# Ledger of designs, part 49: designed miniproteins, single chains, continued (2)

Each design is a single chain, and the fold is of that chain. pLDDT is the mean over its residues in the fold that is shown.

## One batch from the design tools (miniprotein)

Design m5789
Fold by ESMFold2-Fast:
Order: C-alpha cells, then sequence, then structure tokens
Structure m5789 (fold): chain A 84 residues (1-84)
C-alpha cells in the first residue's frame, strides 16, 4: 500500500471528523484510486456516503470493503445497518 494512499485516507478522516462529508469522500476516492484494494478506504467512503444519506452507495462500499477484508467487523456491522 502506498504512503500517498494512506495520507489521502487520513486527510479524509480529518474532514469526516469536521462533518465535511463531501470533502472526506473526495479524499477517500483519492485513496482508492491510489490503492484499489484499500478495504478501510472503501469502508470510510461508505460512512461518508451514509452521512450524506446516499445509502445505496454506502451499502456498495461496505460490501466492497468486506470482499477485500472479510474480517472487517466495522464494515459488516455498517452493511447490516444500512440494509435494515
Amino acid sequence: MSEAAIKAKELGNELFKLNRYNEAGYYYNKAIELDPNFAVAYNNRGAAAEKLNQLELAAHDYQKALELDPNNEEARNNLQRVLN
């Protein structure tokens, strides 16, 4: 995994904490562009989408996070929440 992908995710996380969900999603997109197998970035982008009430996009990203890392309990719990 590239340092640039990790930095993009971390910047997204800081924006998420500030409730700047559209900007957080932009940086999670950058992390995924840099590393398409970055399970955590998919989960975090899903969380940003969920805050924006984009529930179908959130479910898709949580599912992708689980496909990449089946042991990601946070992504599994998030997926169950948005599907129910």
Scores: mean pLDDT 89

Design m5790
Fold by ESMFold2-Fast:
Structure m5790 (fold): chain A 96 residues (1-96)
Amino acid sequence: SLPEPVLILKYKEDKDGVVLGYIELLDEKYRKPVEEILKKLNIEYTEVETGFSFVTTKEKLEELLKELEKELNLYYIEEKDEEDPSVKIYYFYEKE
């Protein structure tokens, strides 16, 4: 069986090394835990209906990915967007 993702994190890095990211919530139970992690890491974010948009550095993005994996007991798979290779995508799944 193919597992369904519970979160999708998409980001684009600009020429100045600024990360423009978005977390899509596919499972609403993760909304509060994700927001708590964003606050803990002092990442600038805006809550939207479908999740969170955020602006950060590459170093903070790497910390965010690790904290989402550790604190929420998730794993992720990295992919590039097929239509826009400048956009990177992380699909997050629940551990079995």
Scores: mean pLDDT 85

Design m5791
Fold by ESMFold2-Fast:
Structure m5791 (fold): chain A 93 residues (1-93)
Amino acid sequence: SAELALEAEGLDLAAREIERVAETMDPEDAEKLRQAAELLRRAAEALRAGDVRLAQQYVDEAVSILSSMSPEAQKRALEAIRRAGRRLEERLA
């Protein structure tokens, strides 16, 4: 559906923005951010396939990784997600 396609686009944009943050972090935090980004990409692929349950499992795993990081890393990841949301809004305008 168009709605699932837009949600998948948002997850791909969030993954890309989180990967950009990973480039500016120490190696341990960078690895965790890349793992979270990969899970968001898998969630996007699941949504495009219509598997909402599998997409939710991947998103929950990504959130678990992000929530286990330092407050500073969490803040930077949240800012990346907000940038992705703004980019999605621009594509819909």
Scores: mean pLDDT 88

Design m5792
Fold by ESMFold2-Fast:
Structure m5792 (fold): chain A 58 residues (1-58)
Amino acid sequence: ANLNGIVTKATVDGKEYNVNQPVTLDLSKYTVEKQGNDVVIKDDTLNITVVVKNPTIE
C-alpha cells in the first residue's frame, strides 16, 4: 500500500527541516506511527523521520 500526503517536517541524522512537499511512500519499507491526524514515517537505515499531513492510503 502507498501513502500519499504532504511532508511538513523531516529529521535527518537528528537535525530538523521544514519541507512542505507532496510525497508517495511504500509503507512496507518504513516504520509507521500515527500522531492524531498526521503520520510519522521512519527510515531506520537512513536515520530519517518525516511527518506527513493529510495522509491517504492507496
Scores: mean pLDDT 77

Design m5793
Fold by ESMFold2-Fast:
Structure m5793 (fold): chain A 71 residues (1-71)
Amino acid sequence: MTPEEILEKEFEELKAQAEELKEELRKYAEENPEKREEIEEAIKRAEELIEKGEPAAALLLLAVTLSLLKS
């Protein structure tokens, strides 16, 4: 396995985890309309981070957002 293949696999795994958190946040927004704007903003910022090649930063942003909403 080449180093490039390992990085691509890790990138895909982080993207998959970010997508799961996006879905969880979208469901939370459906149940809590007052938080919808904040959630949509966080999802858009995470998508921008993924497009820039920073899926770990996107995952962290989504996880922190979800944690703050549940507290």
Scores: mean pLDDT 80

Design m5794
Fold by ESMFold2-Fast:
Structure m5794 (fold): chain A 74 residues (1-74)
Amino acid sequence: SEAAKASEEEIENAVLEAVASAEPEGASAREVAERLGLSVSTASRALRRLEERGLVERKKDGRYVISEKGKALM
């Protein structure tokens, strides 16, 4: 059943925590995926959605860092 699987929101929350834990440099989609036991595509999708919500920012090197809005949510 759907209740037995992690929801999109649960994945996003776990990804946000992983990015916050990687301060100040942040984390790549691959590093987040390896840390959380997710596929790179799942981690990348969650990171893109968090970026669209303004909770993380993508650096020129491809790493994601938590934003001030993201810190306020934590």
Scores: mean pLDDT 80

Design m5795
Fold by ESMFold2-Fast:
Structure m5795 (fold): chain A 69 residues (1-69)
Amino acid sequence: GGDEARELLREALRALQEGRFDEARELLEKALEHVSPENRELVDRVGTLAAILGDEELLELAKEAARKA
């Protein structure tokens, strides 16, 4: 649900700020699994964090989720 996705996104941002890039990627992948395509705000947050990470695969997955909305 949205609350689970929001918590995972907060943890991913914290991991990024602490330089824990591998953990941040794992948390973003988990967050994307809990994001409804209709929830544009959460989809956009995943895409933003994926772009900051330079993770092209996660960015593409976020774009695909947005397309299904």
Scores: mean pLDDT 76

Design m5796
Fold by ESMFold2-Fast:
Structure m5796 (fold): chain A 66 residues (1-66)
Amino acid sequence: SAERTALLMEGMQAGSKGVEAYKAGDYETAAEYFERAAELFRQAGAPRLAEEMRKNAEIARKKAEE
């Protein structure tokens, strides 16, 4: 559906922004983007992509605490 395609595209964009923030050392911002991407993929019915983004968010959160 158009709705699913839009959610997948937004999730991909959020994930990409998470990666850029992570590379810049902004781990808190990276975690927020990865959490947003996970929610968008969940809404799109893409549970494996959502889980990957949740794991990326956890890694970023741990880096923010270091």
Scores: mean pLDDT 91

Design m5797
Fold by ESMFold2-Fast:
Order: structure tokens, then C-alpha cells, then sequence
Structure m5797 (fold): chain A 68 residues (1-68)
């Protein structure tokens, strides 16, 4: 699906970033937050409100883990 293709592209991009800047737990968590943010953008453009709202909540939970 379009979503599987977009997620794959983001995962490949983030893997390259982690390889370049360091595969640390903090960088992995930041990469996951960036992935959620990018997917939120795609959901907003597509008008997929349900997917957008789920991604916002996932991002909030992940951000709290970054603070702790």
C-alpha cells in the first residue's frame, strides 16, 4: 500500500541517519519521533483524520519517553 511504501522510505532514510550520526538509544528514539512526525504530515495531506490522531498520540507517548 501507499502507507507501507512511505513507511519503508522513512525507515531507510532514518537507518542511514543513524549509521551516519550514531546508533544510540537516544538517537533511535529521536529517529522514531521524526518518523511519526513525517507520517503525521502524510496523514494530514491525505485527510486521514483517524490515522493522524493515532500518530499524534503515539508521538506524545514517545516524547514523554525522551524526557524521562
Amino acid sequence: SMWEEREKEIDEYQAAVLERYGDTPENKLRAELMKITMLQGYAAVAGDKERYEKLVEEGRELFEKLKG
Scores: mean pLDDT 80

Design m5798
Fold by ESMFold2-Fast:
Structure m5798 (fold): chain A 98 residues (1-98)
Amino acid sequence: MDEEIEALEKAIKENPNNADLYLSLGMLYLERGEYEKAVEYFEKAIKLDPNNAVAYYLLGVAYRKLGKDEEAREYFKKAIELNPKLTVAKALLDEIEA
């Protein structure tokens, strides 16, 4: 996975405005349990593509892993607002609000 992170960092250096590269790097950090780094990269992804419902969903997941349920709730709401068919975001929102 270090080789995959290095490849994504190189791709970002060559294409700094590609939101999908930041999303992919954030997902790798989320998988590793590096939730604060995952948040940083998901925030960069949504800054570049503010209509990406999946990026807001993943940011909510990362905040929830950090124990920041209020922030997670707001990002899940934003993901559902952008894509009402994101049933996974709704399920996690309902779990936090239960």
Scores: mean pLDDT 84

Design m5799
Fold by ESMFold2-Fast:
Structure m5799 (fold): chain A 69 residues (1-69)
Amino acid sequence: MSEEELEAEVDLAFAAMLLSLAKKYPENITKELIDKAIELARRALERSTRPDDVAAAQYIIEEAEKLKK
């Protein structure tokens, strides 16, 4: 695994955690934290071309954007 791929996995894990928290506790999670999840997922798309990472990042972005309406 390259350094860039490792960084992408870390960003995706953090983004997934933020998304999970936003879905469970929408009243406690600010728009800024949802925007951060989208930012982290987009960075992962630029750093990793692994199919699983790409799919995870796209899923996180779509779900986070739905939470913003």
Scores: mean pLDDT 79

Design m5800
Fold by ESMFold2-Fast:
Structure m5800 (fold): chain A 64 residues (1-64)
Amino acid sequence: ERYKAVAEAGAELLREHGLTDQAERIEKLVKEGKYEEAAKMATDLAHSLGEEALRRLHQRAIEL
């Protein structure tokens, strides 16, 4: 449900930070219907970028 929105927001955020390979991996999981796994990967990677990136991820997921 919300996992798809988090995954899509995460992939976009990672692309903006130049992490294109990671964004593509998340998009592949979304295409396979693995929304929870994709959302977890997006959140873990955003967290590794810092608290600000994680906050932006959650804000974008609400917008979607």
Scores: mean pLDDT 79

Design m5801
Fold by ESMFold2-Fast:
Structure m5801 (fold): chain A 118 residues (1-118)
Amino acid sequence: SIEEFLEKVKKLLIESGLSEEVAEEIIKAAKENVDLSELTKEAKTKFLLAAASRAYVLLTGELFVLSGALLEEDPEVFAELLKKELGIEDAEAVVEGLLNGDLEALRTLVEAIKKKAE
């Protein structure tokens, strides 16, 4: 269910070292930008990207958008962006995870964003 998906996302964000308040704000922002009505792989991918983009803003104070269109049209360029901007060495695995709606991809993105914010 959608509620079970959102609870798993909240737990992952907290386990990644974010406060409950920050995790709830990320989920709220992603929900406002993504239609989860049918909970498809595409909807999950868009939600994970929206969540990571909001985490970036909240932790760094800077605007950064992880584009679902770029991920779908040019995953190699998206992977290079993750390597360059977030220092993610295995960016190709993160790209595969995002395309599959894998929550572990969000963990890797959030951990990298936290490290950049330090």
Scores: mean pLDDT 85

Design m5802
Fold by ESMFold2-Fast:
Structure m5802 (fold): chain A 66 residues (1-66)
Amino acid sequence: SQKELLEEALKALEEGNVEEAKELLRKIADTGSIELQIGAREALEALEEGNVEAAKETLRNAIKHL
């Protein structure tokens, strides 16, 4: 499910695997619902800015409110 992909992306970031997280987030941005696509894109933008903590918080919020 898309929620499982968000959880996998969050786990990748917690383990320091930024590139794996970006791959998962790109997949969600292409295939998820509009709400999940917004969260995935916001997390990707945070990672491009080097803000891993902002990306983690975006994903935690998206997972909590699904």
Scores: mean pLDDT 81

Design m5803
Fold by ESMFold2-Fast:
Structure m5803 (fold): chain A 81 residues (1-81)
Amino acid sequence: AEERFEKLLKELTKLPLNLVQRLAASYVIANKLGLGISLEEVAKRAKIPASTLEPYVKKLEEIYNKSKNDEDFLKAVSKLK
């Protein structure tokens, strides 16, 4: 799980994502891999309100659930506005 998370984080840094989108994507991946990170803790560390991340988290969870593999997820994430 940890190695998969680190690989996905490295791929996320290659995508043209803003900070909010990247943090939301990182949280969704961590949560789906069972790493036990809270959204409130991510928001607090980044000095961003959790309410700012919540819409992106919801959208990215939908994308993750529709993705067949990590590559499909990363491709879908790269199309975020």
Scores: mean pLDDT 78

Design m5804
Fold by ESMFold2-Fast:
Structure m5804 (fold): chain A 65 residues (1-65)
Amino acid sequence: MALTPTERAILETIISEGPGATLSVAELAERLGLSQSTVSRALRRLAALGKLKEVAPGRYTVPGA
């Protein structure tokens, strides 16, 4: 499945934090200069695709870390 540039940037940012790292919607929005709404939409789609896992309310990590 094709990712948008925004979705890919979010995924790469979380991966670059290393195994077991978690980032919130707000942290990703600040790091990438995006709105929280944009980040939230992208995170939900990435989670639906199995690319990310929500480990706590509003916090995401890479599955199988």
Scores: mean pLDDT 77

Design m5805
Fold by ESMFold2-Fast:
Structure m5805 (fold): chain A 59 residues (1-59)
Amino acid sequence: MEEIEKKIEELEKKIEELKKKLEEAKKAGDFKTALELEIELGVLELELAVLKLVLKKLK
């Protein structure tokens, strides 16, 4: 339980950081980096959604 909560917190922090980098890449016109960041963000958001669902089922 505690391990899942820590993973959720870590993922939320990483997602926020990636969103910030994505915005910066888009402003700079670095479309390749922006695409790579969008893919990474999508994977992490999916993982976060699954972990949150698991945590809710344990409560």
Scores: mean pLDDT 81

Design m5806
Fold by ESMFold2-Fast:
Structure m5806 (fold): chain A 88 residues (1-88)
Amino acid sequence: LDLSNSNLTTLPEDFFAGLDDLTILDLSNNKLSTLPETVFDGLTNLEYLDLSGNQLSTLPKGLENLKNLKALMISGNKITKIPEFILN
């Protein structure tokens, strides 16, 4: 699912509800400054997530529940400390 360059500033927590078959999600080059902690909770098959080129200062803790995630792109954000769950 390609949602890149879409001028998104926020997402509701249920935005991806029912999309549990998603394997690829591109949210790059939007204007996201925050994400709900549970916004990705239903995406149990997600393998690739691109959040690069946003304004995020932190990442939602719910990312730790994405057990099939193989690649996470976060460059070009305002993240000053990488959460431990990304380094393992």
Scores: mean pLDDT 80

Design m5807
Fold by ESMFold2-Fast:
Structure m5807 (fold): chain A 57 residues (1-57)
Amino acid sequence: MLDSMKEGLRWLARKAGLPEEEIERILASIKDAYGASQRIRQLAAEHPEIVPAPEAA
């Protein structure tokens, strides 16, 4: 569950053009599924150009 959300967040952050160091820092700060969900939602809202695919954004 949490690991899958972290993978989705890493993918989304890379699509948004964040540097690897910043992505790893964000992932290290996520301790639970709620935090992961909030961060994914925030990135999606900040980058509306990333059209969600049928499975993954």
Scores: mean pLDDT 69

Design m5808
Fold by ESMFold2-Fast:
Structure m5808 (fold): chain A 77 residues (1-77)
Amino acid sequence: GPSLEELRKRLEEGVEKVRKAKEVPDEEEAKKLIEEGLEITEEALELARRFGTEPLIEYAEKALEEVKKIAEEIEKE
């Protein structure tokens, strides 16, 4: 399975993509970044639950919560 370091990097990538979406002027590019960030973060959390430690799982859950919050704020009508 993936290493703890690989899982941490994936979680960081997911959060970074969604944060970057706030700064891009193109709506289609922002949407793709949000979708990719959500997918990466959610997959990394599932892997952390299977192969990770308790602190990594907590970190991943907080990362997913942050990603979902940012996505909701950007996609809100």
Scores: mean pLDDT 81

Design m5809
Fold by ESMFold2-Fast:
Structure m5809 (fold): chain A 59 residues (1-59)
Amino acid sequence: TEEGARKAAEKALELGNNDVGAAAAGAGAAKGKPEEAAEMAEKASGSSGEAAYEGAKYG
């Protein structure tokens, strides 16, 4: 959702990784499944999946 994507973007910026696109994609694909969202974003970006995890909690 838009809210989940926004939360993922905010978390990515906070962490300094700036992988907003990967975080939003992971959150959108795995709404309600934070662990899966984090794994997807981490594989896509090669960095932390924490932003996708946070976004998925709100999707």
Scores: mean pLDDT 64

Design m5810
Fold by ESMFold2-Fast:
Structure m5810 (fold): chain A 65 residues (1-65)
Amino acid sequence: SEKEEKVIEEIAKILNISKETARELLELYLTDPDEATKLLAKLAIEKGAEAAQKVAELLKELKAE
């Protein structure tokens, strides 16, 4: 969807990763949110807690719709 594509683009920019990797993270969150949360915790260590929190917020907003 248009909203999913925008979230993928924002995640890729925030984490400085490819759109492909951001898409995989989004799919993981929709399929297995526990594993996605663990991955975000690891990314907080590598990329910074602020970046990981922003990504987590975007994912939660998408799922809430």
Scores: mean pLDDT 78

Design m5811
Fold by ESMFold2-Fast:
Structure m5811 (fold): chain A 57 residues (1-57)
Amino acid sequence: SPPTTEEGARRLGEIVALGAAGAAEEEIRKQVDRLLEQGLASEGAARTALAEALRAR
């Protein structure tokens, strides 16, 4: 996996905030997948942020 960029880290934080705001699981997963496809985040960082976002709902 590519390393997590500064932009990727910022967007992962935004995804966690969306989870805390009650965003749909499908939307959270879609945004994480987009970051991975763009090479902006590592798979490890993305999995951690996804888990945090889903727990925050």
Scores: mean pLDDT 83

Design m5812
Fold by ESMFold2-Fast:
Structure m5812 (fold): chain A 68 residues (1-68)
Amino acid sequence: SSVTELARLLLDAAENGIEAVVTLADGTVIRVKPYDIAGAVGATLAVIGEDPESAVLTVGDEVTELEI
């Protein structure tokens, strides 16, 4: 599931002190601060609640497109 991959990448970024940014197709931007584990969980739940077709995840210089 792409939702599982999103959760994994957001938690991994937060645990490693890297800022993560999730951008949705409607232009919504969700930021997760370094070491903010609660923020990583909250961002995952927010993406699930929006039920987007896709999400773009930026972790440092790495950009990943996920189908939801």
Scores: mean pLDDT 80

Design m5813
Fold by ESMFold2-Fast:
Structure m5813 (fold): chain A 92 residues (1-92)
Amino acid sequence: SEEEALREETVADLLALADYLASAGYDELAAELRELAERLKTASLEEQIELLDERIARLEERAATASPEEQRLLGAVIESLRGHKARFEALL
């Protein structure tokens, strides 16, 4: 299905992003994205949107007290997650 294909693509993208972040020394952020990817595998459409929204909110909160360099990195991750969320919302 289109929903299943988008879920698989989103999980793959999150895991690739997590691998990149781990290689850059952001091991905690990488682990959080891997956890998100695992939860998305069995989540409903509505739950997928909620999980992405919750992660975006956490990253925005972290960015508020982060260094300028980390804010730039977190901003890129947030925009990636917003893109995934928008694709799932388009299926509603």
Scores: mean pLDDT 87

Design m5814
Fold by ESMFold2-Fast:
Structure m5814 (fold): chain A 114 residues (1-114)
Amino acid sequence: SPLEEAAERTAQALREAADVAKKIPELSFVGEVLEEIAEDVRKLVGPLGKGYAYRAATLARSAAGIAKDNPFVAKALQEIADLLETAANGDDETRAVALSRIAEVSEKLVKELK
């Protein structure tokens, strides 16, 4: 389904961003959080998807606060949090679109941190 495809793409993009962030000592914690968000994103297609989306949003928002001295990273994490809250409250189409936007933010984060 479009939602399953969006979730898999987004989880992969978040995992790639996590791998790059983990190679930067100051962002190692951000990398760990992005890995947890990737796992929660995979669960968004299931019956507890709303709960996992809210959990992931909370993790992203907390990481943004910790990363505040890195404005690009902090803004990316805040945008991911906002999109996860949109996914939590949306139907399957809204959720798929929000996840695809999270994938785009994650892909930009990879390019910036290389």
Scores: mean pLDDT 89

Design m5815
Fold by ESMFold2-Fast:
Structure m5815 (fold): chain A 82 residues (1-82)
Amino acid sequence: MEGIEKILEGSRALEEGDFEKAKELLEEGAKELLAEDPNHALALYALAAVYALEGDFEKAREWLEKAKAQFPKYEEELRKIA
């Protein structure tokens, strides 16, 4: 999945301290995943991280809360297979 690959590359860029590259990859990956699933928790978290890297902590918090709202649904799915 191309979007997930970009988010993983963006995470790697964050570890390397390349915040501009991280922001670009996380934003692209999030947009691709959200185009397939508007409620994709990983994509919503990645978009929150992009806003945080831009210094827009208000938007970052807003998107993080949207991501958290999706997590209980995935937590329940994980419980069914655990």
Scores: mean pLDDT 75

Design m5816
Fold by ESMFold2-Fast:
Structure m5816 (fold): chain A 58 residues (1-58)
Amino acid sequence: MTAEELGEKIAEALLAGNVAEARKLAEQAKKEGLSSEEVSEGVGIGVSKVNDALASAR
């Protein structure tokens, strides 16, 4: 799993209202060999995607 893939999955989980799944995805990414920096980057990408989606929704 890449940081960008993690970000996309986190964004999908958050948009569905599933904060617990978003947290689980971050933990799984770390166990799959992502560094703490890569996990942090993925979370940032996910949050950014959620903000962009909400800003685009009228």
Scores: mean pLDDT 80

Design m5817
Fold by ESMFold2-Fast:
Structure m5817 (fold): chain A 73 residues (1-73)
Amino acid sequence: SELERELTRLEILLLMFEISLGATELLIERMRENNADQSVIDALEAARRETEARIRELRAELEELRRRLEEEE
């Protein structure tokens, strides 16, 4: 079904953002360990917060889509 294809697409997108979040968090840790400029760390922390917000939105969309799929069965 179309909903099942959308579910798969959103699950893949969520996984991509979760991987991105992990990579950003690791990069922040490494930048702090290497005494990088605070402006660089601040930019990465802003990117981390943006990615976390995207993940929350995607999780909410996935839950709604799963609920809709269950209602059609």
Scores: mean pLDDT 86

Design m5818
Fold by ESMFold2-Fast:
Structure m5818 (fold): chain A 71 residues (1-71)
Amino acid sequence: MKEEAKKKIEEAIEYLRKGDISQATRLLMEAMLLAKDNPEAVQLLEKAMDYLARGDIEKALALLEEALKAV
């Protein structure tokens, strides 16, 4: 389960770097479901998605890198 959540976050980061915000957001929602038992990771993923909704890709990417360390 931890490995699957990590892989989804890594894939989301890759899509964000390519400019595919819709695909990245979908992958992050899946990662949050997989990381439900890890409150730290969930909080970081929620904040990253909030920044994506606001168009702040740079801050979202930083939070996703933090989330990778938490899972």
Scores: mean pLDDT 82

Design m5819
Fold by ESMFold2-Fast:
Structure m5819 (fold): chain A 70 residues (1-70)
Amino acid sequence: MKKELENDILVAMMQIAAAVALLAHKRGVSAEEAIKFIEEMTKKLLEKAEDEETKERIEEIAKEAIEEIK
């Protein structure tokens, strides 16, 4: 239970970070700054994730957000 909740929280944090970066870019933050924010959040969340599925989900969310900003 606790481990599953921690994994769900990490994924949710990545989703929030991606949404914030996308909204910031639409409001005039540079693509470089928005992408850097996503990359920094991805690195921190991957350091906390231990299972492969959680890591893959975090990376996929980050990749999709970066591709939308580009």
Scores: mean pLDDT 84

Design m5820
Fold by ESMFold2-Fast:
Structure m5820 (fold): chain A 69 residues (1-69)
Amino acid sequence: MEEEIEKLAEEVLEEVREIAGNNGPQMMLDSLEGRLVTSPPEDLDEEEQLEKLKELIRKQLKIIEEILK
């Protein structure tokens, strides 16, 4: 199940990137964090931003899976 969630997270991340345009991971992080969780603005490295973004997507998918049990 982890592989399914991971692949879905990657697919969603890529779709969000195309929808948001070439604004970069920080804009996508800000948008998703504003909807899913309130977080203070912080200066993060590009790699860190991508990992956090993918983690947020993955957590959201896992919550949905848990609810559907």
Scores: mean pLDDT 58

Design m5821
Fold by ESMFold2-Fast:
Structure m5821 (fold): chain A 60 residues (1-60)
Amino acid sequence: SDEEQVTEELQRVLRHVEGLSEARRDEVLARVDELWRQYRAGRLSLEEFRRGVQELLREA
């Protein structure tokens, strides 16, 4: 389901940020929160949300 796919992406984010400094963790989580808000508002599709998270984790 879409909910399962979102949960998988959020779990990937949580694993990734465990290896970061506190300041960098806050930065990444804030950007993920913005992507999540846009997805919930219907501004991003599930695929666009997933791509945005993947790109963010690649940069972080």
Scores: mean pLDDT 81

Design m5822
Fold by ESMFold2-Fast:
Structure m5822 (fold): chain A 56 residues (1-56)
Amino acid sequence: DERKDRALLATSRLVWERGEPVLARDVARAAGVSVGTVSENVREGRLRRFGRRVAP
């Protein structure tokens, strides 16, 4: 899913630049996706692969 992949990439980039946790709204804005798409990545555990959490 391209939207979920963009959210995953944006999360890793924001964590690299700012540290963790990052805000779901900032990830959604950076990736150009809905906050719901970011939440789905969290539910699927994709964001945990980077050893971090996204704060709402």
Scores: mean pLDDT 68

Design m5823
Fold by ESMFold2-Fast:
Structure m5823 (fold): chain A 55 residues (1-55)
Amino acid sequence: SEFIEKLLKEAEKLRKKAEEIRRKGGDPLEAQILEGVAALLEGIAAFLEKVEKRR
């Protein structure tokens, strides 16, 4: 699904941004929020893949 692919790409971008923030000693709360949003997008993608696999 194109939608699932877009969700996973967005999650990857957010994780890379969080990693860069942590590496440069930026705001740990900002990094934590980005990681949390990425995890939500990954969870939605996994749920949608399960639905598509069923039919």
Scores: mean pLDDT 84

Design m5824
Fold by ESMFold2-Fast:
Structure m5824 (fold): chain A 117 residues (1-117)
Amino acid sequence: GKPVTYNLEEVIARIQKEKKRKSKASLDEILEEIFRLAREELEKGNEPIFVYTTDSEEEARKIAEEAEKQGIEVVILRAPAEASPEESAELGRRVAQAVSKHAGKPVLIVILRVPRP
């Protein structure tokens, strides 16, 4: 099937808007929406990919642990906060490899942005 990519920041914003809430969406609400979108895309024969970008290693690990408990395949990819074109190409290749490894399952790619040494 075709890979279909969802940015979780946009998904979170949508949940908040639809529920008319001032607070950020809970992790459970985010995971519920990921499962809903994943099911819709799988029914179309597509390969759903969810991408979440954070600069917090703690947040990356927490979302990964909760997503894995729900049966979502999780891959954490480290990338520099200000990526060169070459580093962006390498990140894209790593995303493609992660998607290929987990074909037929919903995949959450957590991009952990780290400061340059």
Scores: mean pLDDT 72

Design m5825
Fold by ESMFold2-Fast:
Structure m5825 (fold): chain A 62 residues (1-62)
Amino acid sequence: MKDAIRAVAAALLAIGLELDGASEEEILEAIASLIEDPEIAAKVVELVRAGETVVKAYEKAL
């Protein structure tokens, strides 16, 4: 796995742990802001809304 991809996955996991009291919309906004590639960001948001975990959504979006 490329280092940049691994760093983004780690940041997404950290957001999930820090924002356990946040609304769904706030979590989705935070996820989208961390992903440079808008195609990957859109796919991750779609998969998370479909019930995937943040880490699994990111793995599937790649």
Scores: mean pLDDT 67

Design m5826
Fold by ESMFold2-Fast:
Structure m5826 (fold): chain A 58 residues (1-58)
Amino acid sequence: ARREAALAGAAALSPEQRAILEEIAKKLNEIGDKIDKALELMKKTGKPLSEALKEAGV
């Protein structure tokens, strides 16, 4: 099914392609952490998203 096809596709990646995807995933996780911090600041302070993002260092 769809899950099996996705796993087969991932398994077919070269070590070089895996390294690139791993680096992209790492950068996306870093951005995600900053966004989560901004959302938490919005809930805590009632600031608009733009101010919360600035305070979170985005």
Scores: mean pLDDT 70

